# Ledger of designs, part 83: designed miniproteins, single chains, continued (2)

Each design is a single chain, and the fold is of that chain. pLDDT is the mean over its residues in the fold that is shown.

## One batch from the design tools (miniprotein)

Design m7061
Fold by ESMFold2-Fast:
Structure m7061 (fold): chain A 50 residues (1-50)
Amino acid sequence: SDAALQAAVAAVRAEFGALDEEQSRLLLRALRDTDYDVDAVIAALRERLA
């Protein structure tokens, strides 16, 4: 959903700063893979980006 996407983007930006094109693509992929589970997306992105 748009609300889940917006919440995930805001949470990722709070953790990692402004997202580049590759990071935004990873976020969208993670959202699809987790059925928009924001906590799972943040955990997956922390593992890949940090």
Scores: mean pLDDT 70

Design m7062
Fold by ESMFold2-Fast:
Structure m7062 (fold): chain A 60 residues (1-60)
Amino acid sequence: DEELRKEIEERLKNHQPRARILAWAESRGLGELARRMLEEEAKRLGTIDAFDAGPLQPPA
């Protein structure tokens, strides 16, 4: 689980959306575990920013 959490943190730092992280974890057979860990991580960080819809967006 520590390795999975570290991977999730790195993907969040890379501005990867939650759906992409979940898809990656599901390909590893860890989809449900990753979902729970993402929820815990968001709670622990105290921000929803970790799940932003898109990485780099051009100015409006």
Scores: mean pLDDT 65

Design m7063
Fold by ESMFold2-Fast:
Structure m7063 (fold): chain A 109 residues (1-109)
Amino acid sequence: SMEELREFLKEPVVPQLATREETLKAAKLLALETALKMERNVLGLSEEEVQAIRDALTTTLEKHPEKTTGGDIIEAVGLIAQLPPEKRKELIEKLKNGEILPSEVVENK
């Protein structure tokens, strides 16, 4: 259609690769939400704790998209959720500040 052609012309710089990057980001965010929902239901995490983990991992995805896989996110959420509250807060702050990556959380298990 003319509208589809107009939309295509708005994205002249490799639309297929841009769409792939957007799809991968969406898939990683879906993995994060799924992991948070599973851990919240099992471990009784508060909404504030869920939001803190979401914010930390979303920040890491924005800063280091190529270094953050969906698998690393799922494992990191599981590990963080199993920690005592004090240790959990410390790890969340390190992730938010970029001191550690989700893959490093998995490696230090």
Scores: mean pLDDT 71

Design m7064
Fold by ESMFold2-Fast:
Structure m7064 (fold): chain A 55 residues (1-55)
Amino acid sequence: RVDRLVEEAQRLEEQLREARRLAEQGVPGAERKAEELERELERTLEELNRAAREA
């Protein structure tokens, strides 16, 4: 459902922004966490784009 994917994407974007901020501050593991969140966000956006086109 599009609404759920939008909500998930927004949450992932917020978490990614925070992880990148922590990575800039040199927090161990934050850079790797940001990379994982980026990949998860890309997957969610692909699903959202596909669902929107098939609506």
Scores: mean pLDDT 79

Design m7065
Fold by ESMFold2-Fast:
Structure m7065 (fold): chain A 76 residues (1-76)
Amino acid sequence: DEEELKRLLEELDEKMRSLAQAVNDRNVDAAEKELEEIKKLRDEIESIPSATEEQIQRAKRAVEVAEKALEALKKA
């Protein structure tokens, strides 16, 4: 469903902003929660038949960025 894909992509953007806020606040627990939700959104986007390769790669990159941000936060 194209509308479902649009909602998932908008949720991904919102979760990435929430992750950035958690990292800025140095809140490891909040950042870990946001990363898990971002991973779930990636899996859902990948499961949508109408998702383009570019949209799938965007979701995968979001997880990579989130994982690196969390690791950096834990080391700080």
Scores: mean pLDDT 85

Design m7066
Fold by ESMFold2-Fast:
Structure m7066 (fold): chain A 98 residues (1-98)
Amino acid sequence: EKEKEEIFKIAKELVEKYKDLPLDVQRGVLDIALATEGDPLRRKAYEIVIEAVDELQRLIENPEEAVKKYGVSKEEIENFTPELRKKVILKIIEDKIK
């Protein structure tokens, strides 16, 4: 439980740090960071954030699934702001950890 809380805390910090970058750039930066990260908890946080970014990219390509699973509208997906993107990524991370 405490390990999950620490991982989520690190994941939230990472999502906030990279929120203004396009998803493909976020993915690339996270991959490079994971490759050089030595801390086990930070590595797990990077892996979970990468998985969430990949799932969000899949949902953008399949908007009907995003509406059904996360309650976001197709219009919101087409007009993704950094803040909305962050919100969806964090929701995906919460669902993966919990």
Scores: mean pLDDT 78

Design m7067
Fold by ESMFold2-Fast:
Structure m7067 (fold): chain A 86 residues (1-86)
Amino acid sequence: MKLVIELRNLTPEQKEEWLAYAEKLREEGYEVKVKEEGDTLTIEVENASVSLITGEVLRAIGLELDGAEVEIKFEGDTTYIKITFK
């Protein structure tokens, strides 16, 4: 399955943390593509495990409770998570 995480309105510190997380996923053997567009970061994970997808969905729900705007979509074999920080 493919996982796409789109992160919007990132602070520089948040961007560095998510970039470090993408590097960690690569070290764990995932095929990760990252795109940076200003304050937006898109992380695409090829062949994501069910446990990784579940963990990211739960993280997104937690961020929504903390005031972020979260959108989650399931399109075929792709899980798409969009998080907009305040």
Scores: mean pLDDT 87

Design m7068
Fold by ESMFold2-Fast:
Structure m7068 (fold): chain A 66 residues (1-66)
Amino acid sequence: PPEVLELIGRAYDLADEAKAKGQTELAEKIESLIRKAMEAYQKGNYDEALKLAREAIKVGEEALKK
């Protein structure tokens, strides 16, 4: 579904923002979740991909809104 790829794109933006702010550990965590989401997407496990992409966004947004 196109919405999964859209959420993965948003998660990449958050990882880039974390890197720009020097939050390397946060960026690595977001990127790890993105990689797992992409693997699930490639396997056709769209529900798992959606869950992982949403988790990446949540992790990034909660940490960067501080």
Scores: mean pLDDT 82

Design m7069
Fold by ESMFold2-Fast:
Structure m7069 (fold): chain A 102 residues (1-102)
Amino acid sequence: AELEALRAQLLAAQGRIGAEIDRLVALLEERGALDSMPEITLRPLSAEEVRALRAEIAAADLANVADTQRALENLLNIQTTLADAIRSGDPARMQAYLDALA
C-alpha cells in the first residue's frame, strides 16, 4: 500500500508537470519561439537538483522567451526524472522526489 500510494502521488505530480509543459509549449508556439528552441539535453536529476530547478521555474519571467524556454527544458528534465523514479519502484527514491516537488 505504501509503494502504491507513493506511485499514485508521483503519477499525479507527473500529470501536473505535463500540464505545465503543455502551457509553456503553447506560450512559445504563440510567440513563434517553439521552432527556435535550443537542443534539449535530457539528463537524470537528483532530488536536490529537482528542488533547485523547481525553484528556478517558479522564479522564471514567462513574459521573457529565454526564461520560458529554460523553464520548459527544466520541466522536461523533471518529468523524465519522475518517470525513471516511478519505473525504479524504490520507495525511498520516490519519496525524495515527492519531497523535492513540495
Scores: mean pLDDT 84

Design m7070
Fold by ESMFold2-Fast:
Structure m7070 (fold): chain A 92 residues (1-92)
Amino acid sequence: MTPEELERRRRAAAEGTRRLQDLYSYGKKKIDELEKISPEAAKEVRKAMLDAASRVTDAIARGATPEELRAVIDEAKKELDKVYNEAKEKAS
């Protein structure tokens, strides 16, 4: 590949990895909060987190563009927020 292609791919992979780490941190905070209220609620968010991480990892493995990765991450965070709110309501 050209030096420009190699740099673009390297930057995309680095950005994808950084986004994945951010998603893990985001989910962990929600899981930790719920564990103090309900272990069952925390388990639901943990499952959603693992599913979200799997989708992001698959996108990276498929060579998703930065725009595609951003969309997958945004949807993953929205789903985590939904599961977190529903689990928290059930636990309250």
Scores: mean pLDDT 78

Design m7071
Fold by ESMFold2-Fast:
Structure m7071 (fold): chain A 118 residues (1-118)
Amino acid sequence: MVQYDKLSKEEIEELVKRVKENRDSPEFPAIESATMLLLSMSGDYKTLAELEKEIGDYYESKGDFRTAGQHYAFAGKLYEKLGNLEEAKELYLKGAEAYEKAGDLETAEELRKKAEEL
């Protein structure tokens, strides 16, 4: 249906800007999902991983540790896919810490184990 051509730097910057400007909007989940899909389809996994980490940092700053953990874990998976194992390990450990703060010890243990296996 759509050609998954690589997005230009300017297009990526505009998508990232839209996510950052709309984070407090009720439409934020839809904007985030659309941006993630576009970056994923274009193969811009590094930009997607960086954006997911920033969104995780934002939710952690708001005390929403469960949502922060979800974003950190996904960023870790993207860095793993890119072969950036150091960054993947760091983000899995950040996700584990966030899930632990959220009281989800089982998911925290899973992410710590995943980081150890890298």
Scores: mean pLDDT 77

Design m7072
Fold by ESMFold2-Fast:
Formats: structure tokens, C-alpha cells, sequence
Structure m7072 (fold): chain A 69 residues (1-69)
């Protein structure tokens, strides 16, 4: 239940997300379940995804913009 684990769960959900809005909701859901800040989870997920899946990383970047407001 650390940040790395939460971020990896988010990466799997981002692969199936169809919009940045959906991605932001997934991050909020994981944050609520883990007690972690959704912004930190998204930032870590983007870092992980950039190494292997640029498309998933872009969805994460869109979600980050929505969460930062």
C-alpha cells in the first residue's frame, strides 16, 4: 500500500481509460482506497508509464492537469 504500488495499479487502469477525465477519477478512487494524495499517485504513474507506454503516460498527464486545476 505504498505510493509505488498505488501508482502501478493506476497504470493498469490508465491502459483501459478512454479520457483524461476517466483517468482522473481512477486516480481519485485509488487515492481514497490507499489514503494517498491522487496527485502524487498520478505523477508516479506517469514516471512508470513513460518508460514503456507513451500513450498511457499522455493519459496520465491529462489527468494530472485536471487534478491540479
Amino acid sequence: VDLEEAARVLVERLKKAESPEQAAEEARSIGEASGLDPLEIVRKAIEIARKSDPRTARLGEGALEILEK
Scores: mean pLDDT 81

Design m7073
Fold by ESMFold2-Fast:
Structure m7073 (fold): chain A 65 residues (1-65)
Amino acid sequence: GGDELEKKNAEGAYELALKYAEETGDEELIKEIERKHEEGLKSTPAEMYKLMAEALKKAKEKYEK
């Protein structure tokens, strides 16, 4: 179902966001991403995906600077 796919995509975005944040050395960004992941786990799969996609975008932008 859609929920399974959205959760899988959210976890993938979370893993990529952490990888980019770790490469920047920004510990506050890493903690923010981890907190958003915990919030997402308590929400719907669609909201979790949205939160993780936003976290990934922020981490990637920080990494590409």
Scores: mean pLDDT 82

Design m7074
Fold by ESMFold2-Fast:
Structure m7074 (fold): chain A 80 residues (1-80)
Amino acid sequence: SNIEKLKKFYLDELEALALMLEHYAGLSEDQRKEVEKILKEAKEKMENATTEEQIRSIFDEAVKKLNEILKKHREEEAAK
């Protein structure tokens, strides 16, 4: 269905973003664990989503949380 295709698309995008952050952003171990937690929670919410609006909302919230980790990491690095 279109809904299942959208779920797969956005989950693949989130997984790619999470892998990039974990391997290339220079995150701490604790920050990498936060990224993994965000991805896991997004996957669980996505399984229960039934509308395109819900799918997009779950994706947007997960991206926002991942960006907050990156912002905090950059601020910590800039302070050194």
Scores: mean pLDDT 85

Design m7075
Fold by ESMFold2-Fast:
Structure m7075 (fold): chain A 94 residues (1-94)
Amino acid sequence: MPLSEEERAEIDKRAEELAKKGVESTKQRILDLVKEAGLPLPSEERINEIAETLAYTAARLIVIGEQVLRWLAEQGNPWARRELERTRAEIEKL
């Protein structure tokens, strides 16, 4: 599935919108992981920067994953069709 520059721009825009919704949950996950690993807690400013970066990266991967699942579902893959529906439901909750 080759992506056009226009499709890449749409993915980036959707990822940015999704990331903005996911920043707070990403902060909590970072805090939980740092605590579990026994590492010193970073400053709030650094946690915010890391959370924003990770939320954007995760959102981009989710949006790309949705596009791949859509392509596979169009090819008649029944697993991809079910997973696409699940992924869309999770995105709508954000």
Scores: mean pLDDT 75

Design m7076
Fold by ESMFold2-Fast:
Structure m7076 (fold): chain A 67 residues (1-67)
Amino acid sequence: VEEEIERARKLLEEAKKDPKTREYGVNIGRTYIAAAEAIRRDPAGAETWRLVADHEIKKLEEKKKKA
């Protein structure tokens, strides 16, 4: 979870550098980070959220390239 949060933060910083992807990347990244923080409170759901987080990271990368 911590590594996934860090990866999301790095993708957000990259998205912020490009004005065309800035708002999009920030919105999705914030949602992803909030979800990861929720897992910290309830580790029982962590496995499922790790899969979701990995998928969202890939989406951020794809959208950054296409925007």
Scores: mean pLDDT 63

Design m7077
Fold by ESMFold2-Fast:
Structure m7077 (fold): chain A 71 residues (1-71)
Amino acid sequence: MRREENERRIREAALALLEEGGLEALTQRRVAERAGVSRATVRRVLYRLLLEELIEEGVRALEEAVRRVLA
């Protein structure tokens, strides 16, 4: 499945970049280039993964902020 494949590549690229340069190295361009996907795909997948991880950790404030933006 294309979606799962892209997510796997993006996760691997993001983890490698985090290990090498921390959060500042985690740019859309570098992740896209390393994962072999478009910047738009990286942006969408990273945003979704970040929300899923933060929600699992119980970050209610983020959900409220998103709701305000979507209103």
Scores: mean pLDDT 66

Design m7078
Fold by ESMFold2-Fast:
Structure m7078 (fold): chain A 58 residues (1-58)
Amino acid sequence: SHMKELAEKYLKEGREAYQNGDYEKAIELFGKAIELDPSNQEALDLRRKALEELKKKN
């Protein structure tokens, strides 16, 4: 479905932001992926990790 493909796109873009250390952008993109596919465990786990990394920087 278009929603699944869009969720995969946001997940990919979120992973790229995470790898670049842009945790704020990663959280936003993983959040969009989760809105489209709430059962995506990878997106849920990566968003949690990005939130933990953001807390360490503040």
Scores: mean pLDDT 85

Design m7079
Fold by ESMFold2-Fast:
Structure m7079 (fold): chain A 73 residues (1-73)
Amino acid sequence: EVAEQAREIALKNGASEDAARTLSVLARTAVEQLGLDPETALKIVEEAAKLISEGMPLDEAVRYAAERARQAA
């Protein structure tokens, strides 16, 4: 499922377990509530995880991902 894949992608890109969990919930919400396709949601998670690995705070990266999901829906 998309949440499980999102968590794995976030972890592979250097996100913490807490960040990976938060991004996985966001990905599932984007697919289920905004109608975003799973592939696009996973790409947004990968982008957010890379930003976190580059020093972006988790709350800011989550806000970025949510905005990207809304724009893509």
Scores: mean pLDDT 82

Design m7080
Fold by ESMFold2-Fast:
Structure m7080 (fold): chain A 66 residues (1-66)
Amino acid sequence: MKKTLEAEIDASLALMKISVSRLSNEEAAKALEKEGERLGKKYDSPEVQKWLLEAAREYRARKTEP
């Protein structure tokens, strides 16, 4: 289940979004890839890692500005 996991991912993504708004697209993507691998290992959830890798690919291809 993803009760606490989803909340922590949301918080981590919010912090990352603030950080990546100050980073280049390439640096943002690399940070997301590393965080995805870490969270995937921590929660033993390949789905979490896959989700963050997909977000990283979007940032690497093009940075989305809110």
Scores: mean pLDDT 66

Design m7081
Fold by ESMFold2-Fast:
Formats: structure tokens, sequence, C-alpha cells
Structure m7081 (fold): chain A 60 residues (1-60)
């Protein structure tokens, strides 16, 4: 169903955000400032997408 698809997309983006945050922390520890900045931005985007997909699934 569309609801199941949206929930799956939300879960994928939640996992992506978690991985990106972990990657950003590692990059900061290694002194890779640009990589850390990029991964933090990616995590924020993925979190926003997850929240949107979750909201759309609730409205179905």
Amino acid sequence: SREEELRRLAEENRRGAEASREGARRAEEEGNEYTALFLRASAETEEWLAERFEQEAREL
C-alpha cells in the first residue's frame, strides 16, 4: 500500500540520518571539516524527509 511505502521511505531516511550523523562525528574527529559539514547537512535533510513521509503516512 501507499502507507506502507511511505513508512518504508521514512524508515530508510531515519537510518540514513543516523548513519550521516555518525559519519559526521567521525569526520570531525579526523579533522575533515568539509566532510563533517556535508554529512551534517545530509543528516538534516534525511531527517526532514523522514518526518514528511511519516506525516503523509498518518494522513492516509
Scores: mean pLDDT 88

Design m7082
Fold by ESMFold2-Fast:
Structure m7082 (fold): chain A 59 residues (1-59)
Amino acid sequence: MKEELKKKIKEVKKKEEEALKTLEEIGRRYPHVREAVERGKREIREEAKKKIEELKKKL
């Protein structure tokens, strides 16, 4: 059980990194949407934090 939860935490972190990398790329291609990109990054980080906290509670 604990090992599965650790794997899920790693998956959440990996998906967070991939999503942030994608927004980073969009921000580079379209500088005029930088504000929207920064907002999106903040939301992704916040969602990942909440997901990780929920999984840690089950550990």
Scores: mean pLDDT 80

Design m7083
Fold by ESMFold2-Fast:
Structure m7083 (fold): chain A 87 residues (1-87)
Amino acid sequence: SKAALYSIIGQVQLLVGDVLEQMGDTEGAVAAYRAAIENYKKAIELGDKSSIPGLIRAAERALSVPATTPDERAELEKLIQEAKKQL
């Protein structure tokens, strides 16, 4: 299904982010984590609730590296809170 495909892409992008963070590419890591978030959001919108833990992890990872703006940090914190309510 399309939901399963978005979930898989999100998982791959989360792993790419983890690798980039380990290599010290914080900007690349944040971009990969944000791409993971968007794909997990699409999977959840299509009914794949099993993607919720992945969404939370990607958002928490994005927060653990320098965010570009305070507004982006607030957005990620709100996303984590809303996603945790759906667990």
Scores: mean pLDDT 86

Design m7084
Fold by ESMFold2-Fast:
Structure m7084 (fold): chain A 94 residues (1-94)
Amino acid sequence: MKIKVELKVEGEFTPEQIKALIEARKKAIDTIIAGVEAGLSPEEVGKLAEKAVRDYFAEKGIDAKVSVEVDGNTVTITIEIDGAKLTLTFTFEE
């Protein structure tokens, strides 16, 4: 299975927020790959990735709004910090 990964940034982040977003993105990617390799559905994978990202920001004391949307074989994770938004899109291809 192939996974297409896309990233979109809207607004402005501080350098410290960018560092946190890089680590959150890594945790989301690691979680999605592990879930796909385990044969989980896009909905299950999305839920696990949402939790991993939320837990990371909570551990760092960063007030971030994390949401996940699943449409067919596409999982979209949105992270909002102080009105700026990062969107990670994962499309599962056979």
Scores: mean pLDDT 82

Design m7085
Fold by ESMFold2-Fast:
Structure m7085 (fold): chain A 73 residues (1-73)
Amino acid sequence: SKELVEEFRKLVETDPLKAAELLEKLAEESKDPEIARNLRHLANTLRELVKLGGPSEEEKEAIVEEVEILLNS
């Protein structure tokens, strides 16, 4: 999970649409339907932010923190 969080952080900075794809894949692999739903919600949020010009630094940090919490649950 630590390696996945670091890969996700890198993708949020360099290719946020690929970051959203990673969240969808992690949701499919999750055994917890609540965690899967939250990961898909974050993927959709990230895609919406990209349509608005891309996530701000503050939004990137918030999304990465939420993903780290979900993957450590």
Scores: mean pLDDT 86

Design m7086
Fold by ESMFold2-Fast:
Structure m7086 (fold): chain A 47 residues (1-47)
Amino acid sequence: MEELKKRGEEVYKLIEEIKKNAGTDPAKVAELQRKLRELAEEDIEKL
């Protein structure tokens, strides 16, 4: 149960951090976007 919630929160945190760093640190944004994409793609492929 908590595993499912933690996965959702992980995605949410990545999105939030992307927003926070959108205008200040492009390197961090790129890293976060990459993590978000990989996480989303792996989740979709598992479905």
Scores: mean pLDDT 72

Design m7087
Fold by ESMFold2-Fast:
Parts: sequence; C-alpha cells; structure tokens
Structure m7087 (fold): chain A 99 residues (1-99)
Amino acid sequence: SEIRELISKAIGYLIRAIGLELDGDNVGAGEAYAAAGKYYAELGELYEKQGDLEKAKEYYLKAAELYRKAARLYEKEDPERAKEYLKKAEEAEEKAKKL
C-alpha cells in the first residue's frame, strides 16, 4: 500500500528528527523534519485524489507544521533554506484551505 509506505517514511523521519534535535543537530533535525513533511504532503495529495478530503486536509496541515519546524531549525545556520521551508508550509496550508 502506497499509504502505508508514505506513513512509514514520514514516521521514520520524524523519529530521526526528534533524536537529532535532542542531540543538538539543528540542521540534521531540520532536514529530517522537512523529509517527514514532504511525505505527509504526499499523503495529503493521495487522499485528495481518492476523495478523502478530511484526511487530505489533516495531512496537509501536518506537513505544514513540520515544514515550519524545519524552517525554525534552519533559521540560524541557513536562513535561505528556512525561507524555502516556510514557503512549503504556506503552500501546504493553502492546499488545506481549498478543500
């Protein structure tokens, strides 16, 4: 199941991100949170295509939250990458609003 694969990848990156953040690796944590956000956004797209708009909205909002978390973690070390993830968060929030 594509859904199970995407959930597994998202959760795996989320666990990795939490571990890296606890270790003080803000850049590594930001990258891992962004990867989890990407897979939640793909889940949103998949549920939208299946007509499950409630789940699509839920996963788009989860993706946005993780992209905002990644942006915050990149803010000091890579402000341009932080801005890119903030834009991805806003795009995911906008997709959720249109459902």
Scores: mean pLDDT 90

Design m7088
Fold by ESMFold2-Fast:
Order: C-alpha cells, then structure tokens, then sequence
Structure m7088 (fold): chain A 82 residues (1-82)
C-alpha cells in the first residue's frame, strides 16, 4: 500500500526515531483516509494544513511532504475509477 511505501522510503532517507515513525504513520493513514473518503472541502482544508506544516520545521516538513504524496496518489487513483 502507498502508506507502507512512503514509511519505508522515509526510514531509508531520514534518521527517524520510533516515535517519529509513529507520527509519520498516523499522518499518512489520515492522508489516505481523507483523500479516499473525504469531501472536496475536507481535502482542501487538509492540504492547506499540510502546506503550513512544511514551514514548521524539518520533521514537520518530512511528514507533511509524505502525506501530500500519499493524498495525491490516492486522489489520482480515485479519479481514475470515476
């Protein structure tokens, strides 16, 4: 699944603690759920939050970037099915 792919990619590229990996996993699961099941308004608000988090610090930027990737891929797959 895309969430597992992004977690493994982050582990390879960044020295993350177990706590930071759990934060990443939770955010990626949220991103997948919002992109798959959320309304257009919910997706827009979620993306606005992620964009703001890109500028909060290195860890927040890593997590937000991965979450944007997950949400974007899920959204594209959803649109392809429509």
Amino acid sequence: MIVDEEIEKAKKNFPLTDEEIERLKKRLQEARDVAENGSEEERARFYYRLVSELFKGPLEAIIASAAITVASRVDLERRERE
Scores: mean pLDDT 80

Design m7089
Fold by ESMFold2-Fast:
Structure m7089 (fold): chain A 74 residues (1-74)
Amino acid sequence: EEKQFEADVYIALGEIYLAIANLDEKRGDFESAIESYEKAIELYKKAIELDPSNQDAKEHLKFAEERLKKVKEK
């Protein structure tokens, strides 16, 4: 219960940072976007450590990592 709740909190925080990163990227603020994507990745990794079966967290992690790679290439 507690670990599942913590995982859900980390996922929610990761989603917030993904939204911030996407906004920064659209505004051309690539440095801020990179920082926010890295924070989202860290949060999703923590969620997966707490709940390794959480498919949603794994999908979000892959998405964030892909976006980070693309931003770093700009």
Scores: mean pLDDT 83

Design m7090
Fold by ESMFold2-Fast:
Structure m7090 (fold): chain A 71 residues (1-71)
Amino acid sequence: MSKEELELEVAKAMLYMAAAVAVIAGERAGKGEELRKLAEEAIERAEKAKTAEEVLEITREFMERADEILA
């Protein structure tokens, strides 16, 4: 793998972990379905992303929206 490909895969893995944690927190708060839908949309966007920077931006947007739902 190139360094760029590795950085992209690491960024995707970090998003997947953040999504999993947010969904678990959402289920405990009675917002599991809303967080699952948000996570699925973020993951789909990340799978189409070509750079780690794009995935990090998707992750930021996801975390901001997740915080709004959980507030």
Scores: mean pLDDT 84

Design m7091
Fold by ESMFold2-Fast:
Structure m7091 (fold): chain A 70 residues (1-70)
Amino acid sequence: SAAELEKLFNEGRLDEALKLGEKNPEAVIAGKVYYLAGDLEKAIEAFEKALEKDPNNEEAKKLLETARRS
């Protein structure tokens, strides 16, 4: 779940967060995990999918812009 992914991310357990992110690619937190891992393409896809579910998510908008400029 997104909550489990966020917990793993906050604990710095990046390898486990990446594995869980593959199953939940639409979550903003999954995009953050991909971004830190250097997978900009997957990060962009995750942020775009997050915005499809919540178009007013300002965090996802800013992260998407940052990833696209990277």
Scores: mean pLDDT 76

Design m7092
Fold by ESMFold2-Fast:
Structure m7092 (fold): chain A 90 residues (1-90)
Amino acid sequence: EELKKLLEELLERFGSESEEVRELLEEALKSDDEEKITELLVEAARAIEDVEKREEFLRFVAENSPVPLMRLAAEVELGMIEIERGVEKL
């Protein structure tokens, strides 16, 4: 139930970013497999082109997910964004 509430909140806040993000979040809502949901959330975050909104998505997951694996995955993705920013600056 708590995980479903997180996914519904993500869909409301970020589902309008793109059709791909919406489809991935809807697929996550249909699953009861924490590992599959985690993979779908990572793919959804990566589909968000706006880096600031991608960070908001990942931070929301890291702060609000009841699943430790999902929080860890979100933190890893946040770290990858910081590395990519360093590379983009050349």
Scores: mean pLDDT 81

Design m7093
Fold by ESMFold2-Fast:
Structure m7093 (fold): chain A 67 residues (1-67)
Amino acid sequence: MIKEEVLKKALELIKEGKYEEAVELILKHKEELSDEEIKEITAKLLEKVEEIARELGLEDLLAPRTP
C-alpha cells in the first residue's frame, strides 16, 4: 500500500539522518496520509532532531516560539 511505503521510507530517512528529505517526502504524500499518521511521523522526526540537538548542546533551538 502506498501509504505504508511512504511511512517506511520516511522512517528509514530519519534513521539515516536525512530529516529534510523525510519531511519533503511526507509533504509530497500528505494527501494520502491521515492527520494522525502525519503527527506520528512528525513526532518521531522531532525526537531524532531533539536527540541530535542535545548532543550538540542546541536543545533551546527546538523550543516552541510564542509571543
Scores: mean pLDDT 68

Design m7094
Fold by ESMFold2-Fast:
Structure m7094 (fold): chain A 64 residues (1-64)
Amino acid sequence: FAEQGDYVAAGDEFYARGEELKKQGNDKEAAEAYYQAYLHYARAGLASDPRTLESVRLAQELGW
C-alpha cells in the first residue's frame, strides 16, 4: 500500500506510548495507546503481523 510507511510509523509511536504508560501503571491509557497501534498497523495491511496481533492482545489484556 502507498501509505504503508506512514501507518507503520504511527503504529510504532502509539506502541511506544503504550509501553511507557504500562510501565507507569496507567493501564487504561496504555490499553487505548495499544489499540491505536493496532488500528494503524492494520491500516498498513499488517492485520496478521505479530506487531498488530500483540498490540490488540495488550489492549484487551489491559481492559480495552
Scores: mean pLDDT 80

Design m7095
Fold by ESMFold2-Fast:
Structure m7095 (fold): chain A 63 residues (1-63)
Amino acid sequence: KVEGIEAAMKLAAAGKDEEAQEGVKAVKAGDEEKVKETVEKAKEIKLSEEDKEIIRKQAEDLA
């Protein structure tokens, strides 16, 4: 699902590489609880509108 990958990429953009990797693993494994944790952590990250669009497009390509 695109939302989980997008959240993991936002974490990576903020320098939280370990959380980003765990998020990607959760999406691949279908672990809904860990995907929700990744999305919640990503909500705390403030990004510019431009960075959000770049990450969204990359997540769509990866999903």
Scores: mean pLDDT 75

Design m7097
Fold by ESMFold2-Fast:
Structure m7097 (fold): chain A 92 residues (1-92)
Amino acid sequence: SSSIQQAIAATKQALEARGLTVELSAQGDTLSFTLGGLTPIQITGLSLHLIGYEIDGAKVEIKIEGDTLSATVGGLSDQQMLELLEWLGSIS
């Protein structure tokens, strides 16, 4: 949807403005992202937040390499995808 496309653009801009390296895409019900330049506390917070989606029935895959976190979150409704994108854009 146009709302999801706008949210992706806004989230990328917000994260890049904070000095993170960002790859972010959505395909159907699946959100995929790779964030680099993360602090240990940001990696922990991201991992815990994504586990919440898995508990709620989403398909979650996480890979952590140094200061980089890659994730794929599938089975999302449009509302859940927008909420996840907004939350990602709020990371400080």
Scores: mean pLDDT 87

